# Designed miniproteins, single chains, continued (5): the designs that were tried, part 20

Each design is a single chain, and the fold is of that chain. pLDDT is the mean over its residues in the fold that is shown.

## One batch from the design tools (miniprotein)

Design m16712
Fold by ESMFold2-Fast:
Structure m16712 (fold): chain A 98 residues (1-98)
Amino acid sequence: APPSVEERWEAALREMREEARRLGVPESVIEHLVRLGEEAFRRLREAGASPEQVERAVEAFRNLLRVAADLLARGVPEADVIEQVERGVEQVVRHILA
């Protein structure tokens, strides 16, 4: 049976946390990104996003996580990386809900 939107999100969140840790992202940044992702998911749910729209958001968020990891590895300050991810998440949510 296909998973519920909530089950898919919980699985994706767990997978992204594990990937972030493997990429060496600091726990402080991971927790900030988790809160940001949870708020984005809530907005998508409230707007009635389909399972396909949620899957597209998850893929976009995974790409943002990899960009964040690359920036951190290059010595970009955590605050600047978080700001870039916040802007990226907002763009993803707006695009999906348009």
Scores: mean pLDDT 85

Design m16713
Fold by ESMFold2-Fast:
Structure m16713 (fold): chain A 72 residues (1-72)
Amino acid sequence: MSLEELQAEIDALLAEAGRAIAAGRYAEAAALLERARVVAVEAARQLGLSEEEIEALTAHLQQHIDAARAKA
């Protein structure tokens, strides 16, 4: 998968997660955000980001996942 394809997948997953949150479907949103995190890590590795940079990037997504799970 190209970096452009990975970015498109992340954008689609984040849009679906946003719709799930708006609908009060927090468990679904958490699952979608988890999938977006996995794809974001793959994209970051392709960009040549360090493990420390990847951890910083994923920490922000993890906070949103944890918040969605807490509301479910």
Scores: mean pLDDT 80

Design m16714
Fold by ESMFold2-Fast:
Structure m16714 (fold): chain A 90 residues (1-90)
Amino acid sequence: SAADEQLKRELALKISDFVVRVSEVVEEHANDPDLAIEKLQELLREFNKWVDEMLANPAISEEQKEYLEKQRATVERAVEGVKAALRKKA
């Protein structure tokens, strides 16, 4: 549906912005991996808050909820991978 395509576009833009911000945090804090990890956790909390707000919309379909949760899990796994790499530098 048009609503499903709009949700996918909005989520793709949010993920794209999130990836850019993750890269900026890693680059800006290259010599302080503990601070980089803390900043990444803050970014992930902001992303999860946005997902929770989307999930709270009573008009949202069950298929849209499943898609949002699946994409959230993918983003969370990617962030854990970045944090693990940063911990090896500490």
Scores: mean pLDDT 87

Design m16715
Fold by ESMFold2-Fast:
Structure m16715 (fold): chain A 74 residues (1-74)
Amino acid sequence: SELLERLQEFTRLLAEAREATADDPELQARLDALSQRVDDLLRRYLAGEISEEEFIAEIDRITEEVRALTAEAR
């Protein structure tokens, strides 16, 4: 499942980003916000409010934001 693969990749990168930013509360809060956006997106998908294609497109954008935050880590 492409959706499952995207969710697994996001979860892996989020865990790596959290470890890389453990001592930075601002970056941790931004990662928490991105995690919440994925939770909201998944809820909307399960409720039939968005398509799988829309879900994949949005999670790809959020995953890119996680990568950008990890790159900002001091």
Scores: mean pLDDT 85

Design m16716
Fold by ESMFold2-Fast:
Structure m16716 (fold): chain A 87 residues (1-87)
Amino acid sequence: KEFEEYFEKGLEYYKKGDYEKALEYYEKALKLAKSNEQKAKLYINMAKIYLKQKDYEGAKEYLQKAAETLALTYEEIEDLILEILNK
């Protein structure tokens, strides 16, 4: 329950352009994440923030964490990002 609440708050702040608050809530959700899917979802959304800030090194780090967590290819990571964006 609390995982989804913090994740949704992070997504809300991301949509508002408040990237500092978005990261804060994603970090809170990460502490409550129980599955590799939940952790990867957070890492991908954190990477999206770094991409918005043009911090390509930060984005790469978090995309790599997501890939390692799910053993995904780069194409699978892109598909997962698109699915999260459409929710």
Scores: mean pLDDT 78

Design m16717
Fold by ESMFold2-Fast:
Structure m16717 (fold): chain A 63 residues (1-63)
Amino acid sequence: SIVEAAELLGKAVKAAQEGDMEKAKEYVEKALELSKHPHLEKAGEAILAGDGEKAERYTVASL
């Protein structure tokens, strides 16, 4: 579900903020498997680019 996907993106943001980009990628991939919403895709891209604040905004926008 989109709520579950957003929760996973939240975990990805925290992992990226901690410098664990491998774990961030895993959470992004799991989130996108649950929901292919355009805002979630942009949130994932922002997380992988190291922009956690932008990623959080896109995640919230998907809800």
Scores: mean pLDDT 74

Design m16718
Fold by ESMFold2-Fast:
Structure m16718 (fold): chain A 88 residues (1-88)
Amino acid sequence: SELVERALELAKEGDRKIEEANKAAEEGDLKKAAELYREAARLAEEAARLFEEAAEVSEEGEELREAAEGLRKNAELARKQAEELEKK
């Protein structure tokens, strides 16, 4: 499934952005960390959308919808982290 492969690539990019955000936060660059968490959230949402699209045409639709739900939850958590850093 090309949609699933692309979704996995975007999810992996999101994970890298989380790692970069954590490093920026450790270095005291809270503005950069917040921006990277927001980028991670966008990537997770796009990956979730692709999993949802793949679910419409897949025999594994339920598993793909669960993957999308997990990614949307990860996006919400990343946004909350960015908002907390932006208030400091």
Scores: mean pLDDT 88

Design m16720
Fold by ESMFold2-Fast:
Structure m16720 (fold): chain A 67 residues (1-67)
Amino acid sequence: GPLAEEVARLLERAGERAAAGDYAGAAELMARALELARQSPELAPTVPALEEAVRDLRRRAEEAAAA
């Protein structure tokens, strides 16, 4: 459905940002994907994995900002 397509697009862009070293940008896109996944019963099983991904990306962004 439209929410799953939006989540997939956000995950693709988050991956591109992370590959470029923009962990802060990747975290924001991943957090948006998480918000949409929480709104969909179909995507509810993906929520724990998305929460872990957001935490990892935010940690990497903090480490990059501290350097």
Scores: mean pLDDT 86

Design m16721
Fold by ESMFold2-Fast:
Structure m16721 (fold): chain A 70 residues (1-70)
Amino acid sequence: MSKEEQLRKWLETTIEQLEKGEVAGALSGLKELIEHFPEYKEELEEARRLLEQGKVEEAIEILKKIISKL
C-alpha cells in the first residue's frame, strides 16, 4: 500500500468517525496522522483545532480537501 493510499484510508476512517459523532476517536486518530504524515501536519493540526472548538463540519471539509490532493 502506498503512503498516499494509507493516508487516504485513514482520513476516510476519521471522517466516518466524525459523521457518527465519535469525536474522541477521531481526535486520537488525527494525532497519530500528524505524527506519521508531517507533510500534511499544518492541515491536520488545523482540523484537530477545529474539532477541539466543536467545529466538526469545518474539520471534515479540511480532511476531504486533503483526500482530494491524493
Scores: mean pLDDT 81

Design m16722
Fold by ESMFold2-Fast:
Structure m16722 (fold): chain A 118 residues (1-118)
Amino acid sequence: MEAEADEIAAEARERWARLSPEERARIAAAVRALLPEVMATLDPAAQEALVDSRALTAFQLAVALARDPEATRAELDATLPGERAARLVELARGLLAATDPAELAELVIGIIEELLAA
């Protein structure tokens, strides 16, 4: 389990690093808009770390779903209402299939929004 988590994290980091500076800036702006009160309490380095963490979580979900769809879906169903789990799966599949950088950024933002929704 831990070794596979490390592999998922490594692929997520590679995918995040492959995004253009413009797409990373777009994701950063969206995270700041979604968490304005939290962002206001953080210094710039902590703000960047929070943006990176949220983006990496979105890519980790997509990579995990690609590697083990059944286990990933079961974990989401155990922690989230079924409608939200289904939406996250749809967004994660879209992120795996997307080749346009703007679409990749929009799908990452969508996953972050769903994960932050109460």
Scores: mean pLDDT 80

Design m16723
Fold by ESMFold2-Fast:
Structure m16723 (fold): chain A 55 residues (1-55)
Amino acid sequence: SMEETKEKIIKGSTEIGKQMGAEVGAQYARKEAEEAGFSEEEIEEIVKEVLEKTG
């Protein structure tokens, strides 16, 4: 589902962000969300959450 896909993107991107830097995690999240077919509003929400969780 889209909800499960969103959760997986946030979790995976946050993990990348913690290892490689918040901006890298955010860029990964944006690309994955775009490929998954999320709207621009949803992509922005996903990226914001990844940045927030990464610190």
Scores: mean pLDDT 85

Design m16724
Fold by ESMFold2-Fast:
Structure m16724 (fold): chain A 84 residues (1-84)
Amino acid sequence: MARELVDKAKPSKVAAAYLLAITGRVDEAYELLKQSLIEAGMPEEEAERAAREYVADVAFQAAKNGLLTPEGLARARELAPERA
């Protein structure tokens, strides 16, 4: 699962990506997490998929809790349409 792969990245970068995602900065969260996973030795294609899945899932959970703006939710849907 993408979450298990994310645990391989540096904890500080994962925490930063989480905070960006819950505040609606999903594109920034995605890029930060993707880069962190690549630095950890994950192939770029797998890192992209894992980062997209994790960030979208976090953003959708934030939206359910009333933390995410409509714009942030729309961006999360574009990042991972299958997770809408």
Scores: mean pLDDT 73

Design m16725
Fold by ESMFold2-Fast:
Structure m16725 (fold): chain A 60 residues (1-60)
Amino acid sequence: MMKELEEELREAIRRLRASPPGQLDEEALQRLNRAAGKLLETLDPDEVARRVARLVAEVR
């Protein structure tokens, strides 16, 4: 369950990072928001923020 949501977040972050400057990948942003929302059902906002920050650092 949680690993699958982290995979969704990682993929969404990867798509956003690959987007050209000035062109927002709205579909990837929607996926990111949806996955983060599902994590917020189980985890505190601080824990969700920590996990997202870790994934952003890893995807670089």
Scores: mean pLDDT 74

Design m16726
Fold by ESMFold2-Fast:
Formats: sequence, C-alpha cells, structure tokens
Structure m16726 (fold): chain A 63 residues (1-63)
Amino acid sequence: MGTTKEEQLEDAERLGVLGVIYAEQGQLELAARYFEEAIRLAEEAGDEKLAEKIRQAQKKYGV
C-alpha cells in the first residue's frame, strides 16, 4: 500500500466486496458492518462515488 488515501480506498473496496459476500450468504449483520466500514473509509478518502456505490449495494441487500 502506498499512500494513506490509496490504502483507505483499497480497504473500502475490499470491505464492500465482503459486505456483498456476507449479504448473499444471508449473514446480514456481518454484511451491514462491512458495508458501514467500507462507506466510512470511502468518505474519509474523499471518494463520494465509491461511497454511493456501496450504499446502493447496502440498499439492494436490505441492510
């Protein structure tokens, strides 16, 4: 990982993917936690578009 922002964006993407995986497995509590963490990291890194994509995924899975 290079810079703090790059690391936060990479982590946000990974946590977003984990949120989708757990949501598809029916583990909605874990999915909600991963989506919330991913949104927070994306917002802290200034990537509003990534944060919005993760929110849309969160809404799609009902968490």
Scores: mean pLDDT 83

Design m16727
Fold by ESMFold2-Fast:
Structure m16727 (fold): chain A 78 residues (1-78)
Amino acid sequence: DELKKEIEKIKEEIKELDKKIEELKEKIKALEEEIKKAGKMTEEQKKELLELEIELGLLGIKRGILNIELRNLEKKLE
């Protein structure tokens, strides 16, 4: 039953990461639409976009690691 608890914990972490990834994608999309409408990218917008894209990349890496851990734990329950 300890393995089931570890699996559930990782599943919850992945769900929270998926929420954060989706929120970041929405923020990036909103910023890109704002830039499109203005026809010009400000230095502040460029910095914000870069920071959001870096954060998205880091969350993607963390999600990948958690998925590997999840698969390994699920194999132990089979």
Scores: mean pLDDT 85

Design m16728
Fold by ESMFold2-Fast:
Structure m16728 (fold): chain A 68 residues (1-68)
Amino acid sequence: MKVKITREDGTEAEFEVSEEQAEKLREAAGTNDDKFTISGAQLLEVLPLGARAAGVQPEETVEVEIIK
């Protein structure tokens, strides 16, 4: 599946993720929804390479959408 992120500056990026990675993102957000918000620090823990490539900062708020 894919995850689409939107940073505070409006930058968007998409990554291919496993079902396990998608579930870890939901757990970090405390939600069962496919669209939610997490911290940049939480995103960097689950998707370190993709989040860094997108320029994600630990202190920012990131919108996440899981696409099945």
Scores: mean pLDDT 83

Design m16729
Fold by ESMFold2-Fast:
Structure m16729 (fold): chain A 70 residues (1-70)
Amino acid sequence: MKEVEEIARRAAEHARALGRKFGASEEEIEEAARLAREAVRALAEGDLEKAEELDRKAMEILRKAGERAA
């Protein structure tokens, strides 16, 4: 349990770093970080399809933020 939460925390930190690099808003950065954490938790629960969907949504938020900034 605690190891999963630590991995989820690191995934959220990675998403925040990418969001800042792309020039995303604070709201977009936090939403992507939330989705990244939920993806890790879903994977730990054995829900691979949900984990993939959540990760894809996080990346889409960051991609759209980058497109808007251009």
Scores: mean pLDDT 80

Design m16730
Fold by ESMFold2-Fast:
Structure m16730 (fold): chain A 85 residues (1-85)
Amino acid sequence: TMVKLALQSAAELLGKEPEEVSLEEAAEVFRREIEEVEERIKKLEEEYKKETDPKKKSELVAKISGLELELAMLKMLLEAVEEAL
């Protein structure tokens, strides 16, 4: 189930076993990770606006895209945990 995957992912982030992670603790971890990823995306977008080298711009786009995918996954995991609370 999505909730089981969410608890496993939260446990990995916390360095704990899945059985040791509560739904509330998992939600807190995902909210914190979401904030960190959003800040990283914002910083990379500002770097992209200032960059003139096409190769470096391409590298920044790849990094931003990867983080946006990570953000989408984290939000999906958080939603699953919040629905189970």
Scores: mean pLDDT 87

Design m16731
Fold by ESMFold2-Fast:
Structure m16731 (fold): chain A 70 residues (1-70)
Amino acid sequence: MSAEEAYRKGLELYEQGRYEEAAEEFRRAVELDPRFEKAEMALAWLLTSELGRVDEAQAWGREVRARAPE
């Protein structure tokens, strides 16, 4: 699965109100491409705004930046 495929699936799940499953797909997209900013932003927003998991969103932000080449 490509990062773009995972991101698209996450968007479909988000539109269906399946926020936890959408977060899993956005997380997969970020893991496949740590520089995929759209997926990182979508995951952070979803975790903080819909799921209330601010600590998890912050942890993912740090993880993505640690893996991405400067």
Scores: mean pLDDT 72

Design m16732
Fold by ESMFold2-Fast:
Structure m16732 (fold): chain A 56 residues (1-56)
Amino acid sequence: SVEEARRMIAEMDRATPEEQLRLLLKLQDFAMSLPPEEQREVARLIDEHLARRLAA
């Protein structure tokens, strides 16, 4: 669910750079199992997370 994806992203925020990449790949794999509507929401959350990390 989208809530599980939000929790995964929160864990990524607390992880090392190496673990963040690994968790991102797991999150993308998880997203592929969701309905298209939820996939779009998860994609937005991932984009927001990456934008914050790239700006840091």
Scores: mean pLDDT 77

Design m16733
Fold by ESMFold2-Fast:
Structure m16733 (fold): chain A 77 residues (1-77)
Amino acid sequence: MSEEQFEAEVLAALAVMIAAIVKRYAEKTGSPEVKKLSEEIEKLADKAVEAARNGDVETAREYLEKIIEKSKEIEKL
């Protein structure tokens, strides 16, 4: 595995982990707004995984950054 491939895979793994945590939080809170953000984050995580499969570190990082920003929106609800 190339260094770029490994970095992209790590970024995608972090994206998937955050998506899973947010999904569980949405299930526990029962909030429709948190559920909507959870679904948006899950879609972004899927795109990060696709970028990682192509070794696209920059695209994977961009999707992870978007996920982090969406996660911050949950604190404001």
Scores: mean pLDDT 83

Design m16734
Fold by ESMFold2-Fast:
Structure m16734 (fold): chain A 105 residues (1-105)
Amino acid sequence: MEEEDREFYARVAKRAGLDLTPEEAYRLWQEFVEEARAAGVRSWDELFDYLLEKGKKYGVEDEVKELIARARERMANATSLEDVLEAFADIFRAYKLIKEAEKKK
């Protein structure tokens, strides 16, 4: 993994409220991307739909929907790197919420 990638994912995890090392943040993102890819996800819109479907399946649809709506708005209106990082942070929060809900079912 490139040093820039490590720093990026660590910053995203920090904004999402996750206290992870750069390596742990990168592994979490890689796990998410591989799961989405295995499910046939090929675009940002399909990624958002994937998260919404999983949120519904595990009973956290409303919270995931709110996070994804925020991420979509930030991506559509992004004028800074900060906007991109916040959008990714909302995606990380949605994924973690789904994983925690899955463990309780």
Scores: mean pLDDT 78

Design m16735
Fold by ESMFold2-Fast:
Structure m16735 (fold): chain A 83 residues (1-83)
Amino acid sequence: LTPLEEIEVLVALAEIYLTLAKMDLEKGDYDSAIESARKALELVDEAERRMKELGIDDPQLRASLEQVRADAEKIIEEAEKKK
């Protein structure tokens, strides 16, 4: 994988974990929802770190990472309130 392809894989994985977190939240599995959302945030942080290190300025990737971060943070907040 090229460095850009590695970042794209991290974004895709973050989106998968976000989807799992949303599904778990809907099922009332708050602990699993928090776990998956935290994993999505870890992957977003790693992708952003690699983008900065490599000087990659891709507006589409940035928008995707911002959206995943915002959604994951909302899931954690909602799940923690309902525990």
Scores: mean pLDDT 86

Design m16736
Fold by ESMFold2-Fast:
Structure m16736 (fold): chain A 73 residues (1-73)
Amino acid sequence: SESDTLAALMREIMNEFLARLDKATSREEMEAIRDASLAELRARMREAGLPEERIDAAVAAFGAHADDLIARR
């Protein structure tokens, strides 16, 4: 289902984001990693055929969570 596909992609990209974030040495690098992860999430969701409204909502939710994680570093 769309929900299952969305959940799987969100989990995969978040795991990749966290792994990259652990290697980051500056706030600027962390923000670049965030931007790359957001772009990758958009691309994979679009490739999976998810509707643009679902992509926008998921990217916004991911971005907010990623920003919280960066703020805690």
Scores: mean pLDDT 87

Design m16738
Fold by ESMFold2-Fast:
Structure m16738 (fold): chain A 94 residues (1-94)
Amino acid sequence: EELVKLLEEARELVRQAVENGIDTFKKALELVRKARELGAKKSDRIADILTGAEQYVEGALKLLEKGPENLEAARFRADVAQRLLDTAIEEAKK
């Protein structure tokens, strides 16, 4: 229950981060990291999926920190992270 709520909140923050920028990506990254810690207690599969999501959120953040010309590349990474978070939510509900 707590893991699902964290994942849904992280998913929403990643979605908003493309519009709201760096600070929202930082908040999303913090929640993904917390969800990964909780997910590891449930299954290695959830932990692995969230490791991937963390890498894509961090990648998007680093691209935006380099400059606004990287927005399209950051959006692509955010989209991948959102799909991984959706998969983690489905796995956590089982």
Scores: mean pLDDT 85

Design m16739
Fold by ESMFold2-Fast:
Structure m16739 (fold): chain A 74 residues (1-74)
Amino acid sequence: MRAVAMELARRFAELEERFRAGELSLAEYEARLRAALAEAVRRHGLSPEQAAALQAMVDGHLARAREEAARRAA
């Protein structure tokens, strides 16, 4: 679990940096985060509990990105 969470955290940090730099739209960022999670669940055969923990991590990143986009639109 930890190694998978660390790999995803690193990938999420890279995607967040690209989103903040304007290289990815919000929709592209959301799609890439969800794709990374789905791939990790499939490849590592994660339990429902482990998958839920990683989904919560994705949801946190998406909530922050949506708040950032809303602040820029206001």
Scores: mean pLDDT 78

Design m16741
Fold by ESMFold2-Fast:
Structure m16741 (fold): chain A 65 residues (1-65)
Amino acid sequence: SLSTEELGALLREARDAAGLSVREVAEIAGVSQATVSRLERGELPAPPSPNLVARLLQALGLRPP
């Protein structure tokens, strides 16, 4: 399983590869831009839920693990 920091790095890399902004991923996933940015940096106050992770991966065109 991925650590929070590894997941954040993966999401940032996938977003960059997809040519999407933080705003666009946030809009598709239904979360705030601050949530996406903090997750990508591993700086969320609590670990992301599996549901949130799945929604972010789907917003990036990726299948959940």
Scores: mean pLDDT 77

Design m16742
Fold by ESMFold2-Fast:
Structure m16742 (fold): chain A 68 residues (1-68)
Amino acid sequence: MSLAEKIAEFREEMAKLSPEEARKKFEEYLKELVEQYKAEGVPDELIELLKAADERAAEEEIKKLEEE
């Protein structure tokens, strides 16, 4: 499953939660992704790049929830 698909799925879940709960869920999700990358042998340099992309996408979605 691609990062974009995971972020889209998480966005729908976030819409059902408060911004605070959504942020907590995102942190758990991001931690799980990082652990999966490490288990798959992805280099730390690439993990940092993927993590930054996920953080940016989720922060944008969380800001949308805060405005509602």
Scores: mean pLDDT 69

Design m16743
Fold by ESMFold2-Fast:
Structure m16743 (fold): chain A 79 residues (1-79)
Amino acid sequence: MEEAEKLVEEYAEFYLKGAREIIEAMKKGKELAEKVEKEYMKKMEPIVEELKKLGVSKDILDAVAAKYAPEIEELAAEY
């Protein structure tokens, strides 16, 4: 279904974009990074809910997260 595929791509884009903006915020301060992270989590929540309604399994969402986990772990290690 085109809607599910589009939302999976949107989820992946938000995941990467959020991580990059959090990295930039971390260079300026922890408090700013936490604020940026909160805003991205809030934006992702409706996308995750819509994907669940469209029958996209948690395994697919977990696979997207796992794909970007090493990049995010490197970010966290620099903290």
Scores: mean pLDDT 72

Design m16744
Fold by ESMFold2-Fast:
Structure m16744 (fold): chain A 59 residues (1-59)
Amino acid sequence: MEDLLKKALEYAKRNPSEEVLTEIARELLERGVSEEEIFKMLASVVGEEKAKKIVEKAK
């Protein structure tokens, strides 16, 4: 789980478009990563407001 989040974070830093981050969030949700952990990771890249919007779109 931690390795998957770490790889997703590195990819998100290199490709911070809202669409790419939404696809990353969907894949993490499908793999059983918690919504809270995904939000924390995304918030570190794009900030809390955008992270919340991306997580809602990924559902």
Scores: mean pLDDT 78

Design m16745
Fold by ESMFold2-Fast:
Structure m16745 (fold): chain A 85 residues (1-85)
Amino acid sequence: AADAAEAATLAEDEAKREENIKRLQEVFGLSKEEAEAVYWTAARLRAIGARLDVEIAEMQKKVAEGKDFNEVRKEIIERDLERRK
């Protein structure tokens, strides 16, 4: 599921957090505190991106199976709203 992809990406980023922070310091010349802030934002965006990629793939698969694009989009939106409750 898209939520599982988001969680997996976030967990992977947490496992590699110190390595990724060092890389940000090396590539962009940031302090540790600045790299931590950038990494936090980037990790969240990556997790959201991973979720979106899974949702797009699901939509494409359902459309290829003959479902209307608008119906598939509505289903995903309703699922996301239910998840937030």
Scores: mean pLDDT 69

Design m16746
Fold by ESMFold2-Fast:
Structure m16746 (fold): chain A 67 residues (1-67)
Amino acid sequence: MKFLILYGPGKRETAEKFKEKLKEKYPDAEITVEEVESVKEAFEKAEKYLKEYPDAKVVLDVSSLPE
């Protein structure tokens, strides 16, 4: 299973800790962690990733990102 974790500036440590917890629960998972600067960039990256990997799961904290 593939996961894409998108995080805003200043949230890298939180995203990496979330990746560690996901890897513990799903040890065979492929997890990509990427920084985004806006909600628009986050949705664009998520859309491209899901087009390439339709069965992937995207984790996105939009509450910390500007519109």
Scores: mean pLDDT 78

Design m16747
Fold by ESMFold2-Fast:
Structure m16747 (fold): chain A 59 residues (1-59)
Amino acid sequence: SSMVEEKLDISIKLMKKRGVPKEEIKKQLMSLLKGLAEYYGLSEEEVEKLKARIEELVS
């Protein structure tokens, strides 16, 4: 997996372990993804894939 996917997965696991609500996790990760997409130059396709992954946490 990409470094971005690894960073997001680790952040999700840590936030869940610390009892952060799913809605707050989603909000923080969407913000983080936006920054990582700019920094790493992610394609729209990769960003959509990662957004879908984050959305599944709220469902």
Scores: mean pLDDT 76

